# Ledger of designs, part 20: designed miniproteins, single chains, continued (2)

Each design is a single chain, and the fold is of that chain. pLDDT is the mean over its residues in the fold that is shown.

## One batch from the design tools (miniprotein)

Design m4707
Fold by ESMFold2-Fast:
Structure m4707 (fold): chain A 116 residues (1-116)
Amino acid sequence: NLSLKTRQRISLAVVAVALHEAGVDLEKYREDLIEALKAGIDPFAVVEAELLERLGEEGVKRVLEARDELLKEVTDETSIEDIVKKAAELLGVELSEEVLKEIVEFIERVLEEAEK
């Protein structure tokens, strides 16, 4: 089964791609996401209300389904970049190479800060 770190990477990837689709600046939630990880809270819970407002019930359903699918497909060896790419595919979001890099770097920074 997946390590806690891999589960956190999956949750952050789905959340970050969904926030990007919703037009939300990832930096708005950086500190809240770090605090959530330190407290053992699912990153989805931090952004659920904003995703519901911006993407509606069907959008939130797609986010949860993408997370559940990634939990089946991802291994502890899967890179953050590949998890983000799979999350984007499942959510029907097209990411430029620049946006992909920004999301990956954001997730890496959140995970690093949460380990302090």
Scores: mean pLDDT 89

Design m4708
Fold by ESMFold2-Fast:
Structure m4708 (fold): chain A 69 residues (1-69)
Amino acid sequence: AAAEAQAQAEADRISTEALNRVKDYRKKLEALKKGELKPSELSPQERDVLATLAEFEGDKELAEKLRAA
């Protein structure tokens, strides 16, 4: 079944990519918290995503810094 095969392949690909992106964003958040990465080194799009994630984790100060950059 072409639709089922395509849906399964797409789900597997999305799952792998999503897991890798989540790991990348978490590493960047940790680097920002440690001062190893500066908000100015990130693209505006990445700063928006990371600011949202920081708010979800309760780090409002980091979120404000990311949005201000």
Scores: mean pLDDT 73

Design m4709
Fold by ESMFold2-Fast:
Structure m4709 (fold): chain A 70 residues (1-70)
Amino acid sequence: MQNLEINAKISEKQAEVLKEGQRLLAETGDQKAAQELIKKQNEEIKKELDKELGKEVPTSFVTAPGAPEA
């Protein structure tokens, strides 16, 4: 199990996302646009990591993502 390696990749990507969001905010002054950028980038990171984990470890599924109300 290589959680340290995966964690390092997550940290680097998240740091880059935060920098981009901060730069976008400073550039445009649009906090909503910066938040959306960060959210979208984090979704990509999560999907990429899920793919990486599927390659290295046995695939494991529990529940499909959903949108509960309230």
Scores: mean pLDDT 68

Design m4710
Fold by ESMFold2-Fast:
Structure m4710 (fold): chain A 68 residues (1-68)
Amino acid sequence: MAQTIADARAQGLTDAQIAAELRGLEVKKDVNALYKAGKSVEEIERHLVEKHGLAPRDARAIAETLAA
C-alpha cells in the first residue's frame, strides 16, 4: 500500500485517483483469486456485480480479459 501511494503521488495523482486505483487493485485481486480457484467467467462476473457493484457489462469485460 505505502509504496503504491508514494509512486502515485510521485506521478502527480490526486488522493481521489489513488483511491480509485486501490479499488481497482481489490477488484483485480478478487478476479485473480476466483480464476485460480477455477471459477468460470460467468461466476467471476456475478461476483464483481454483487460484491463490488460493477455494471454487468464492465464486470464481464474484466472477467473475459483475465480468462485470456
Scores: mean pLDDT 70

Design m4711
Fold by ESMFold2-Fast:
Structure m4711 (fold): chain A 61 residues (1-61)
Amino acid sequence: ATISGKIVDFTEEGFVVEIDGKKYLVDLKSRTAVINGKLYKLLNSTLAEGATVTFEELGDA
C-alpha cells in the first residue's frame, strides 16, 4: 500500500511530511519514515517544500 503527504519543512537529517494533520520525520539517508508504527520507503527523487511525496509500506517498524 502507498501513502502520500506534503513536505512542510526541511531538517539537517531529512524533512518533515504532514499526513492527515500529523507531522512525521523522514530520514533522507535511508529514505524511510515511521508512520503510525509502520515503516515506509520514500518513492520520490525530487524534493521541495510544499511538494507531495509518496511512500510505500514495508511492514511494521
Scores: mean pLDDT 81

Design m4712
Fold by ESMFold2-Fast:
Formats: C-alpha cells, sequence, structure tokens
Structure m4712 (fold): chain A 85 residues (1-85)
C-alpha cells in the first residue's frame, strides 16, 4: 500500500527499500514518472542498489525508451557482478 511506504519514508528518510517499494507500487499503477522518481531516490541513497537499476530498466522498456532501458540493465548487471566479487 502506497500510504504505508510514504509513512516509512516520513519516519526514516534514508529507507531506500521503502523508496524502491513505493516506486514499484507506482509502476504497477502505470504511473511511470512517479515510479522513476522513487527509484532514482533509492539509487541516490544507495548507489550500489542494483535492484533499483533493474526496475528502472523495466520502466523505461515499457515506456518505449529502449536506450535507457539497456543502459540501466547494464548498470544493474555491473553492480550485481561486483557484489559477487
Amino acid sequence: MIEEYEKKIKEDPNDYIAYLNLGYEYYKRKDYEKSIEYFEKAIKLNPDFYAAYGLLSVVYKEMGDEEKAKEYLEKSLELHKKKLE
């Protein structure tokens, strides 16, 4: 529920997981602009959060922006691979 994640962010503005979940809720509603804003906030708080880059790739692909979708997918894969080292 969007209101639950908004409450979590208000209580802890550094909860990058709450930003990811809020972005995903807007994605499910096809509000791609808000989805992108919240995923970008998650990345700003945790730049190594490869899951947020992966979800940005999915959003841009659904918007028809294949170039940005590919860029974010590659970034997600790079970060995930670095974490495995």
Scores: mean pLDDT 84

Design m4713
Fold by ESMFold2-Fast:
Structure m4713 (fold): chain A 70 residues (1-70)
Amino acid sequence: ELKELVEKALEALKKGDLEEAAELAERAYRIANEQRDSVSAFAAKEAYEAAKKGDAETAIKNLEVALKNI
């Protein structure tokens, strides 16, 4: 579930869909936080904030960090 959300968020960013990416990153943040995965939670939150600001590059970097940790 968490890995699938992160992968979908990365795909959304590659398509230029920052709004979808932000929604998926927020969901990933909630799941990671519930699982007490602080590294994935922090990375997903940073990706969510970057996507909301229109910074796709920073969002991608943070989601890749989350994916590597999962």
Scores: mean pLDDT 83

Design m4714
Fold by ESMFold2-Fast:
Structure m4714 (fold): chain A 66 residues (1-66)
Amino acid sequence: DTFVVTHSGSTQAQIGLTLKLLGRPGISVTKVGDNTFVVTSAGDTADQAALVAELSSIPGVSVTRV
């Protein structure tokens, strides 16, 4: 599935999140704006639910499934 992720945090926080996501198998991250990323996951439904829950738990992060 594909998710649009916005992060209103600092540049360091955004870099940290990107590196953390890239450490997960089957995930790609593409920056499309100053604080907007497209995240694609090839994982199972449970992996995708865990990803959304993890992202939604971070202050300043919004996740929209497309």
Scores: mean pLDDT 76

Design m4715
Fold by ESMFold2-Fast:
Structure m4715 (fold): chain A 86 residues (1-86)
Amino acid sequence: SELEEKLKGLSIFDKDKDGTVSLEEALEAVKELLRLFGLDPEAGYQPALGDLFRLATGETASAAELADVERLAARIKELYNELMKK
């Protein structure tokens, strides 16, 4: 899926290559993904982002996480670490 491929792309920010990324690195990646999909990273709620997130990862993000880019970055970091573990 597109988001899984982009999440794997976060490996370029993985300094020790242990399959984990920092929250700061995840936040920057989320902003880049939002811009790539034509979404405003400063916008509050992104319903299309929620659907893309679910289709790409099979996981859901809460409305609060989608409204708060920092919380969304934390969720993506969690999913990236889980994905790389598998």
Scores: mean pLDDT 57

Design m4716
Fold by ESMFold2-Fast:
Structure m4716 (fold): chain A 60 residues (1-60)
Amino acid sequence: SFEEVKRRALELAEELISLADLSEEDKEDMLNAVRNAKTLEEAEHLLRVLEDTLEKLKES
């Protein structure tokens, strides 16, 4: 479950990076946030934020 949530969050982070004009620093920070998530709650929070951000970006 934790590994699956973390993998999904990483997939969404990579998708967001491909769609948004982010700096190299911001891209690395986003990927590091997902990589450094140590709890299921932290990973689920990141997944939710990334899902919401991608949804809004795709509607723009």
Scores: mean pLDDT 79

Design m4717
Fold by ESMFold2-Fast:
Structure m4717 (fold): chain A 76 residues (1-76)
Amino acid sequence: MAEEVRRFLEKLAEVIEKDPLGRSVAEIGLATLLAVARSQGNEELAEKIQRALDAVRASKTPEEAAENLRKIAEEL
């Protein structure tokens, strides 16, 4: 699970860098993963994904959003 989530966050960071709509796609992906984590009672994962979502939303540039996602992926 943790390794799969890490790879997913890394892929979202790549999408943000390559696609002008990548940030919006990443926000949708993270919101979906957050709902899944909450439904499974995985509070630790839910908190990390919520932090990732908040970081992407608060980021001013795609590069900043991608970097913040990679940092959170490293914590998994």
Scores: mean pLDDT 80

Design m4718
Fold by ESMFold2-Fast:
Structure m4718 (fold): chain A 92 residues (1-92)
Amino acid sequence: RPSPLEVLATLGIAQATLAIREAKQGNYDAAIETAKSLLKIAERMGEAGADPELVQEIIENLKKAIDYAEKGDYEKAVEWFEKARDLLAQAL
């Protein structure tokens, strides 16, 4: 059976993948909303016992992705969302 952390990390990967898709489609408002949901998942991963350094790095990468998406920089937003997704996979 998956642990609470494995469930959260799996959900986080799905949300990060959605944010990447939304950003690639130029739907930055949707990507930002998905990323904000993903920030809450990252915080819950910390509460579930994930490595605090890993959680902090995920949060910082998501904040950078949101900042670039708000500026309309699709290439940079996607890059930081992909980095956050890869870090989420390390929690599995």
Scores: mean pLDDT 85

Design m4719
Fold by ESMFold2-Fast:
Structure m4719 (fold): chain A 56 residues (1-56)
Amino acid sequence: TAEELRERASKTTDPRERASLLTRAEMLRQGVPEEEADRLAERAGRLPLPPLRVPP
């Protein structure tokens, strides 16, 4: 599973998708359950986007 995610990341053109796949693969490799790895990767994928508005 982790190896498949790494291979998929290598073939993905979208850098955001690649980062998410690599994060999941690394967590699965470290023994983190798939559910937790998926949740953390989702959060990482959202954070990279800069805020549209600048707060005062």
Scores: mean pLDDT 66

Design m4720
Fold by ESMFold2-Fast:
Structure m4720 (fold): chain A 90 residues (1-90)
Amino acid sequence: KVEEVKEELKELIKNKEKLSEELEEKVKKVMEELEKEKKYEELKELKELLLNTKSKLAVELVTKEVAEKLREIGDEIDAELARRKALEAA
Protein backbone atom coordinates (compact mmCIF):
# COMPACT_ATOMS: atom_id res chain seq x y z
CA LYS A 1 0.00 0.00 0.00
CA VAL A 2 2.72 2.52 1.00
CA GLU A 3 5.05 1.22 -1.73
CA GLU A 4 2.21 1.37 -4.28
CA VAL A 5 1.56 5.10 -3.72
CA LYS A 6 5.31 5.83 -3.69
CA GLU A 7 5.67 4.15 -7.11
CA GLU A 8 2.65 6.08 -8.45
CA LEU A 9 4.20 9.40 -7.34
CA LYS A 10 7.60 8.49 -8.84
CA GLU A 11 5.91 7.50 -12.12
CA LEU A 12 4.16 10.91 -12.28
CA ILE A 13 7.53 12.70 -11.94
CA LYS A 14 9.13 10.43 -14.57
CA ASN A 15 6.29 10.88 -17.08
CA LYS A 16 5.54 14.54 -16.14
CA GLU A 17 1.88 13.65 -15.60
CA LYS A 18 -0.63 15.71 -13.61
CA LEU A 19 -1.18 14.80 -9.95
CA SER A 20 -4.89 13.94 -9.69
CA GLU A 21 -6.99 14.81 -6.64
CA GLU A 22 -7.86 11.10 -6.42
CA LEU A 23 -4.19 10.08 -6.14
CA GLU A 24 -3.45 12.89 -3.67
CA GLU A 25 -6.42 11.75 -1.53
CA LYS A 26 -5.17 8.13 -1.74
CA VAL A 27 -1.72 9.27 -0.52
CA LYS A 28 -3.31 11.26 2.33
CA LYS A 29 -5.30 8.19 3.46
CA VAL A 30 -2.08 6.13 3.51
CA MET A 31 -0.42 8.91 5.55
CA GLU A 32 -3.33 8.85 8.05
CA GLU A 33 -2.94 5.06 8.41
CA LEU A 34 0.83 5.41 9.00
CA GLU A 35 0.18 8.09 11.66
CA LYS A 36 -2.39 5.83 13.36
CA GLU A 37 0.18 2.98 13.35
CA LYS A 38 2.87 5.40 14.70
CA LYS A 39 5.17 4.70 11.73
CA TYR A 40 6.57 8.23 11.82
CA GLU A 41 9.69 7.60 9.69
CA GLU A 42 7.59 6.10 6.86
CA LEU A 43 5.07 8.93 7.24
CA LYS A 44 7.87 11.52 6.94
CA GLU A 45 9.29 9.81 3.82
CA LEU A 46 5.86 9.68 2.14
CA LYS A 47 5.08 13.30 3.08
CA GLU A 48 8.44 14.47 1.67
CA LEU A 49 7.88 12.46 -1.54
CA LEU A 50 4.40 14.00 -1.98
CA LEU A 51 5.76 17.54 -1.45
CA ASN A 52 8.68 16.89 -3.81
CA THR A 53 6.28 15.51 -6.45
CA LYS A 54 3.99 18.56 -6.12
CA SER A 55 6.99 20.90 -6.37
CA LYS A 56 8.41 19.23 -9.50
CA LEU A 57 5.01 19.11 -11.22
CA ALA A 58 4.31 22.76 -10.30
CA VAL A 59 7.62 23.83 -11.89
CA GLU A 60 6.71 21.87 -15.06
CA LEU A 61 3.26 23.52 -15.23
CA VAL A 62 4.67 27.05 -14.73
CA THR A 63 7.37 26.39 -17.37
CA LYS A 64 4.68 25.29 -19.87
CA GLU A 65 2.52 28.37 -19.12
CA VAL A 66 5.49 30.74 -19.51
CA ALA A 67 6.54 29.04 -22.78
CA GLU A 68 2.98 29.41 -24.15
CA LYS A 69 2.84 33.13 -23.25
CA LEU A 70 6.25 33.73 -24.87
CA ARG A 71 5.02 31.95 -28.03
CA GLU A 72 1.94 34.20 -28.15
CA ILE A 73 4.15 37.32 -27.87
CA GLY A 74 6.44 35.97 -30.60
CA ASP A 75 3.49 35.34 -32.92
CA GLU A 76 2.26 38.94 -32.46
CA ILE A 77 5.74 40.32 -33.24
CA ASP A 78 6.02 38.12 -36.36
CA ALA A 79 2.62 39.36 -37.58
CA GLU A 80 3.66 43.01 -37.14
CA LEU A 81 6.97 42.42 -38.98
CA ALA A 82 5.13 40.70 -41.87
CA ARG A 83 2.72 43.65 -42.10
CA ARG A 84 5.62 46.13 -42.26
CA LYS A 85 7.41 44.15 -45.00
CA ALA A 86 4.20 44.03 -47.07
CA LEU A 87 3.81 47.81 -46.78
CA GLU A 88 7.45 48.35 -47.84
CA ALA A 89 6.94 46.10 -50.90
CA ALA A 90 3.86 48.07 -52.00
Scores: mean pLDDT 74

Design m4721
Fold by ESMFold2-Fast:
Structure m4721 (fold): chain A 66 residues (1-66)
Amino acid sequence: EKEEEERLAEEIREALLEARPDASEVHLERAVNAAVALKKRDPSLSLEELVEIALEELQASEADAA
């Protein structure tokens, strides 16, 4: 399960970096971790939906830093 989490985290991180290449690693990790946790609570969520949620989390974290 830990390996599955890391693989999912990597997929989400790659998608986030493709959409937001200027994002900081700290904010990326936070967004990825939130999406992975959400997938564990609701396994019916698609990767696409998780990426959208992670992008919103990433944008919120970047805004809080500003």
Scores: mean pLDDT 77

Design m4722
Fold by ESMFold2-Fast:
Structure m4722 (fold): chain A 76 residues (1-76)
Amino acid sequence: SPMDTRIAALEALRAELEAQAAKATGLRKALLERLVDLVDRVIAAGKVSMAAMDAQMKEVEEEARRLYEEYQAQLA
């Protein structure tokens, strides 16, 4: 189903981020771990419904923007 395909893609992304976090240190590790948590929230919503996944994606996009801005500020 389209939902199963979307969840599988998110689970693959989660595995990639988790692997990168395991090899990272400091600020990069913290960013990657927070991104894993965001992906987990979207996957959990997707297991409820497509509408729940779409709603969570909008919230996660805003949170991801804030995380990236925080990361960039810490690098300066």
Scores: mean pLDDT 85

Design m4723
Fold by ESMFold2-Fast:
Structure m4723 (fold): chain A 68 residues (1-68)
Amino acid sequence: SMEKIKELIEKTTKEIRELIEAGDYDGAKQVVQKTVNELMNDPEVSEEELEQAQVELGARVQAILDEA
């Protein structure tokens, strides 16, 4: 469901924030890639939900980078 996707994005965003604050930009990129791959390989996730999730995740990551 979209709710589960949002929970995953929130958890992933927290992990990415911690990595970026620690200066681990490569680790942050790996977490983003892993999360996108998990969503892409989930048969319950539609193409529209995947696009929305990628936009949301991208916006949250950009906000963190703008704070750094």
Scores: mean pLDDT 82

Design m4724
Fold by ESMFold2-Fast:
Structure m4724 (fold): chain A 67 residues (1-67)
Amino acid sequence: MLEEALKQLEALWQAYLDALKRGDAAEAEAQSAALSQAIKEYSKRLGVSEQTVQQLAAKIMDQLLAQ
């Protein structure tokens, strides 16, 4: 489901930011790669473009940053 995909992308984004704040470059790189792969995977599974998944992920990320 799309909503489940968005929650997973939000979790990966939070993990990436937390790794950066800790100065763990290796973990930050791993989380960034996982986020990119998840976008591609969900694009294929949901039958929508990668752009659509990225737009929805960006909206969730903006919500986290705004609060």
Scores: mean pLDDT 74

Design m4725
Fold by ESMFold2-Fast:
Structure m4725 (fold): chain A 66 residues (1-66)
Amino acid sequence: LVEEGKRAFEEGRYEEAARLYEEALREKGPDNAEILYNLGEALFKAGRLEEAVEYFLKANEARKRA
């Protein structure tokens, strides 16, 4: 799922990348900083700016715990 999301993002399929990263969060747990950040990037590129900001903040908080 993470690799599939990265491929979708690189191909410009930002909505699909966001969906794949959301699935990855369900499998890996809600506090995976890398997936949260990647989801934020995909949402930002898809024009979902408010959601992107929320996930960037979550990624930053999760990263601080590592």
Scores: mean pLDDT 80

Design m4726
Fold by ESMFold2-Fast:
Structure m4726 (fold): chain A 87 residues (1-87)
Amino acid sequence: SALLEALREARRLLEEAIRLLESDPEKAVGLMEEVIRLLAEHDPELAAGMRRVLEEVKRLLAQGDLAAARTLVGIALKEVEELIEEL
């Protein structure tokens, strides 16, 4: 399934984004933008949800709230993992 392959790549990119949030937040944001681009081709509603998550993550990073930003990306990662398990 093209969606399943996209979700697996999205999971990998989100795991990398979480690792980079503290040391390289600009790259972490770029990885989340790549997730949105990847998902938009297969599931526009899921991509729209991820766009809302990214906008909130960017707001939290601008405020210096790394813990909240990390938690929010972790929630998005868990949602992607749950979708993979259901397919």
Scores: mean pLDDT 89

Design m4727
Fold by ESMFold2-Fast:
Structure m4727 (fold): chain A 60 residues (1-60)
Amino acid sequence: SAMEKQREEEIRELEELLRELEEEIEELKKKDPSDKEVQQRLVTLEVAKGLLRAALDFLR
């Protein structure tokens, strides 16, 4: 059905966003761990990752 196809497309888009977000987190983890800006950005991205995972689990 059209609704099922749209849901599959939304899931793929969210999975791509999750992958990009995980890549950004890995890049930031290679930075100076004592940098407060790096720490704050990591916390923000990890929260975003958790929310995105929850959205994916809801849609699946």
Scores: mean pLDDT 83

Design m4729
Fold by ESMFold2-Fast:
Structure m4729 (fold): chain A 80 residues (1-80)
Amino acid sequence: SRERLLTEAEILAGLYEIAIGSLEFVIERLEKLGKEELAAEERERLEELKERLAEIKADPVAAGERLERIREEVREEAEE
């Protein structure tokens, strides 16, 4: 159902928001330690996460469908 897909998208968006916040903390720590190259690499990953979050918010139904597909793939791998 659409309601289920929207709920899955909300969960996924929340996970991305947590990941973004965690990565922002790591970047700030790296900058304080003078690890500018590592901080720059993590900023690239931060931008990718922000883009994925924007995609989820732009089309939550498609995002929910993608998450279900990923869960099925993970379930298949877990059989090994």
Scores: mean pLDDT 82

Design m4730
Fold by ESMFold2-Fast:
Structure m4730 (fold): chain A 66 residues (1-66)
Amino acid sequence: MTLKVEGVGDVTRFIGTVLRLLGDPRFEVKSDGPNTFIITVKGSEEEYQALKEELEADPNFVVKEL
């Protein structure tokens, strides 16, 4: 399950959110531009939906499913 996230101005805060919800090694993150990241979730569908909902709640982020 993969998300593209645009509008990431604070990378440390963004990665902190991903780590809080999933933990390493349950995800991979790839840079797709200065403020854009692709997240591959290796966890459950429940963990994926929780991450997606929290990222979509931030008005600065544009979240797309890949």
Scores: mean pLDDT 81

Design m4731
Fold by ESMFold2-Fast:
Structure m4731 (fold): chain A 66 residues (1-66)
Amino acid sequence: MTFRVSGDLSPERFTGLALWLMGIPGLEVEIVDDKTLLVSGDLSEAEAEELRARLSSIPGVTVEEL
């Protein structure tokens, strides 16, 4: 699966989000710019749905499945 994660977050919140995602085993995280991440990995359907739900719950963050 692959998600585009974008949002108008403070630098501290963006850095924290990126580091959290990079810490998850099996996820590949690419920093596209200071407001956009690409997140990919070999996750189960349930794990991908949970990750999407968690990301979408963050204020100011939008998640698109690619």
Scores: mean pLDDT 80

Design m4732
Fold by ESMFold2-Fast:
Structure m4732 (fold): chain A 90 residues (1-90)
Amino acid sequence: MTAEDYVREAERHAELAVEAARAGDLERMREHAEKAVEYLKKAAELDGSDAFVQELLARAVEWGSRLAAALLGVRAALNEQGILVAEPVP
């Protein structure tokens, strides 16, 4: 596994986290977000150069921003409604 391989896996999980957030699946979103961070850490362990680490941090900030925007959208919609989501059908 190369540092680039880990970055690609992190990107894949970041995209899955955003998709889960849009679907309202907070558990899946959290799992994929945690995996994305884990893969970025592994990439940094293989290439600890300042330039590469700064690039990884920039990617993490961008992905975190997209996740935050998705979550804020869901939260705003729920708060505007003032109503709890329906319970599971029996």
Scores: mean pLDDT 75

Design m4733
Fold by ESMFold2-Fast:
Structure m4733 (fold): chain A 82 residues (1-82)
Amino acid sequence: AAEEARARLVAAVDALNEDEQIVATFGLIYIGFLRSQGKLEIADYAEERLADAIEQAKSVDELRKRVTEVIREANKLDEKEK
């Protein structure tokens, strides 16, 4: 699951243009932060959701909205652990 989600995320990001990659990178930075905090399950979930967001977005603005939603969902899961 985690390996498949990561491979899918890498492929999705590689297919993006420069502006879309900048937006996607913001999500990747947040996921990296979660991993640095030992929140591996939330990070794995966020990787899968980010891949979905990239694949479904039809514009940079839609991608930005979807990436923001992924970050918000991951943060909500993190808050439930506290």
Scores: mean pLDDT 78

Design m4734
Fold by ESMFold2-Fast:
Structure m4734 (fold): chain A 69 residues (1-69)
Amino acid sequence: SSMAEEQRRLREAIAELAREAADKLKELTQTVSISDAVNQVRAELEERLRKETDPVRRQALQVILEALG
């Protein structure tokens, strides 16, 4: 069904973005505070959300942004 396919795509997009965010946080925390690293990753994801046109990827970006606070 189209709903099952959309949910699969959403789960895959969330997993990919979560991995990218985790890797970036690990890199940034070597040189900046945890708070600064989270703020930088959040700003980058917010910029990606502004430019994203695919609704599934937009939803995945919103989920990750909410998880970051």
Scores: mean pLDDT 87

Design m4735
Fold by ESMFold2-Fast:
Parts: structure tokens; sequence; C-alpha cells
Structure m4735 (fold): chain A 65 residues (1-65)
């Protein structure tokens, strides 16, 4: 299993990838984190989903109006 430092590093990489628009890499890191720590993976998954929803809401609001 990854130690706590390794889990934190995966979380940071996932968030950085998501912010850079690399959603596939972000999902891969989040999945890897979840396989080592379901709780940390769920928390990160929620954060990534929130970031994606915010971007989708902005784009959808603009397109739907």
Amino acid sequence: MLDQEGLSALGRKAVEAARAGDEEAAARYATQLGSHSPAAGASLGGELRKLGAERAAEAGYQAGR
C-alpha cells in the first residue's frame, strides 16, 4: 500500500491534471488513489467532480442561454 505521503502526492497530481484540462490523467490518478484508500479516493473524486461540474455549468449556462 502507498503511505500517506504517496496518497497525498497522487491527490495533488490528480487536481493539477484536472486544472490543466487533462481529465483522463486526473481520473487515472484518482482511481489509483481510491484503490489504495477508498476514503481518500472518494474525497478526491468529489473534488474533481465539483471542478468538472463548475466548468460544465459555465459552458452549459452560456450555451443554453
Scores: mean pLDDT 70

Design m4736
Fold by ESMFold2-Fast:
Structure m4736 (fold): chain A 71 residues (1-71)
Amino acid sequence: MLEEIAESTDAQEIMSNLGKLDLNQRYEAMLELAKRGRISPELAQRLEASTTDGEKRGVIGAALAEMLLKQ
């Protein structure tokens, strides 16, 4: 499931699928996207450094916005 979401090339589809997951599952999916080079190095670093729910929500939102703007 998480790997299948990370394989998607459509940012809108990724956003829709992430809406079905809890925060920690969304965070894991974003880490998989970062490993696949789908997220900038700066956002990937912020994602790995995120420990609180607020930090995780913020970086997930920023990464999704970046993916939407790059398409």
Scores: mean pLDDT 73

Design m4737
Fold by ESMFold2-Fast:
Structure m4737 (fold): chain A 78 residues (1-78)
Amino acid sequence: EKTELAVRAVAHVLLATAYEMEGNYKEAGDHYLEAADIFEELGDRELAKRHYQNAAIAYSKAGDEKKAKEAISRSQDL
């Protein structure tokens, strides 16, 4: 189960990176957020924090300041 969750988290990071390269910042933010949630469930605080920060940056670039603020708050609570 933990190994499967880790693989899913990495897959979301790779998808987020691909969407960022295409300029699809909303989809990038959504995938970084899902990766961060999985890393938090796995107890990997540092990876969760990093990907919540990546989600916040992506959402801000997409113009979704509400989701950007929510993501940065999740990062700060870790």
Scores: mean pLDDT 88

Design m4738
Fold by ESMFold2-Fast:
Structure m4738 (fold): chain A 70 residues (1-70)
Amino acid sequence: GPDLEELIEKIKELLKIIEESKSKEEREKAEKEIEEILEFLKSVTPPSVEPLVEELEKEKEEILKKIEAE
């Protein structure tokens, strides 16, 4: 299957795009890709990786909340 490490790195890169991008379109695209990867991870994630997935979801929510407060 897909490399778990590569998927996690991709989420982190997409989170950086959301935080740093001034384009609403780029942010929405990155958010959608993160949601798709997180849904996949939740479906295949062993218990040992669940805390990391939860941390990534929390980080996404915090970044999105910061953007909405603009």
Scores: mean pLDDT 74

Design m4739
Fold by ESMFold2-Fast:
Structure m4739 (fold): chain A 74 residues (1-74)
Amino acid sequence: HMEELFQKANEEARKYLEEAESRIDEIRKNTKDPVEFKKKERELVREAVANALIKIGDAIDEWLAEQRRKRLEE
């Protein structure tokens, strides 16, 4: 079950990175100043990484809570 948690967390992290890539492409099309673009790109990458880490933490917390529930019900 721990392997399932890691797989789920990895899939969620991947989704955030893919969404960040899509958003980076969007701001690239709408931002003509290279300095402004780089600032927005760095902010999006930072947010995506932060969101991925939060999601991994949430998945760990959820798994721990589920394990506790199963032990208490038995």
Scores: mean pLDDT 75

Design m4740
Fold by ESMFold2-Fast:
Structure m4740 (fold): chain A 79 residues (1-79)
Amino acid sequence: LEARYKALAEEANAAESLEEQMRLAAEIARLLLEHFGAAELIPLAEEAMEAVAAGDLEKAAELEKEVIERGRAHLAAAA
C-alpha cells in the first residue's frame, strides 16, 4: 500500500495540470478504499475519475469529497 500510495502521490505532485492531479487523487482514494475494505465506496471513486475524464472538475471534486468523508466514517466505525 505505502509504496503504491507514495508512487501515485509523487506522480500527482509532478502532474502539470489540475485535471491530472484530480485524476490521480481519485486513483489514490480508490487504492485506499480497496485496502481498507470500503468496497461500497469504490463506485463513487470511479465516478469521480469519469467526471475528471469528461472535464467536469466540479462534479469530480464533490464526488471526491463524498468518498473521503464516507471513507473516514468507515475507518472510524471499523476501529
Scores: mean pLDDT 71

Design m4741
Fold by ESMFold2-Fast:
Structure m4741 (fold): chain A 86 residues (1-86)
Amino acid sequence: SERDERFERLGRLIADLSLSDEELIEGLKELGLSEEEAREVVEALKTLTPEELARLIGELMGLSEEQTAELADLGLLAQRYLEELK
């Protein structure tokens, strides 16, 4: 479904460590988030746990509990790589 395709694109977007904050915002907007929602997600990547971030995104996009859990795992991986690069 389009929702499942959006979830796959979202997971890829969050795992892509080469993207700037502005590129992340644009990608999130393409997935149907507003600019304000996209900025909130990008800031949340710096402040929230992967589980908290996944719940926020799951609520905004209407994801299933299973998709939200997968997103949390992807977010954890992305955060670990970002911390290692800094």
Scores: mean pLDDT 70

Design m4742
Fold by ESMFold2-Fast:
Structure m4742 (fold): chain A 103 residues (1-103)
Amino acid sequence: MVTQSPKSITVKEGEDVTITVSTDAPEVLSVSWYKQKPGQPKELLIYNGSKKVEGVPDRITASGSGTTFTLTIKNVKPEDFATYYVKVKTKDGWFESEGTTVT
């Protein structure tokens, strides 16, 4: 099971956003973060815990270890208003979060 918080957050352009994910899994093998803009498909942002896909801006970072993982968006821009999802790989399989909507 994977829990992501907050479920939704309203922020002003230029503010920072922190999205936290927790899992009940005893061991996490991989974490990937995805972004979905209104009217667009899901886009991979971060893979293998903290590795960025080409073109992802420096203001977006991921960190975490064990069972708690965080995505941070600094200096939010209009293009960052989207729903963010995480996929966690454990020995028990893949688990996807319900997502966080940033408006």
Scores: mean pLDDT 76

Design m4743
Fold by ESMFold2-Fast:
Structure m4743 (fold): chain A 90 residues (1-90)
Amino acid sequence: DPVAADRERLLALYNEILEELGKAGLPEEKIKELREKFLNGDPNALSDLIDALLELERYDLLKKLFQTLLGYSEEEADRAIEAYKNRPVL
């Protein structure tokens, strides 16, 4: 099942990113929140993960996420990262 294989790959990448964020000092409570949102299909799960990666300046992981999830080129991923860094805070 290609859809199941893609979901498993994305979940593995998501968990890898959460582990790296934990090593970078993100609280376990926040990591748990991000994981639960992803597993529950919360539409904010991806944006919350992107926000955490931006705050910790893990642009390498953001680039990997955008390339894997959205099929972005390196240039498209870098452009998306810059757009997220400069978006209005509500």
Scores: mean pLDDT 75

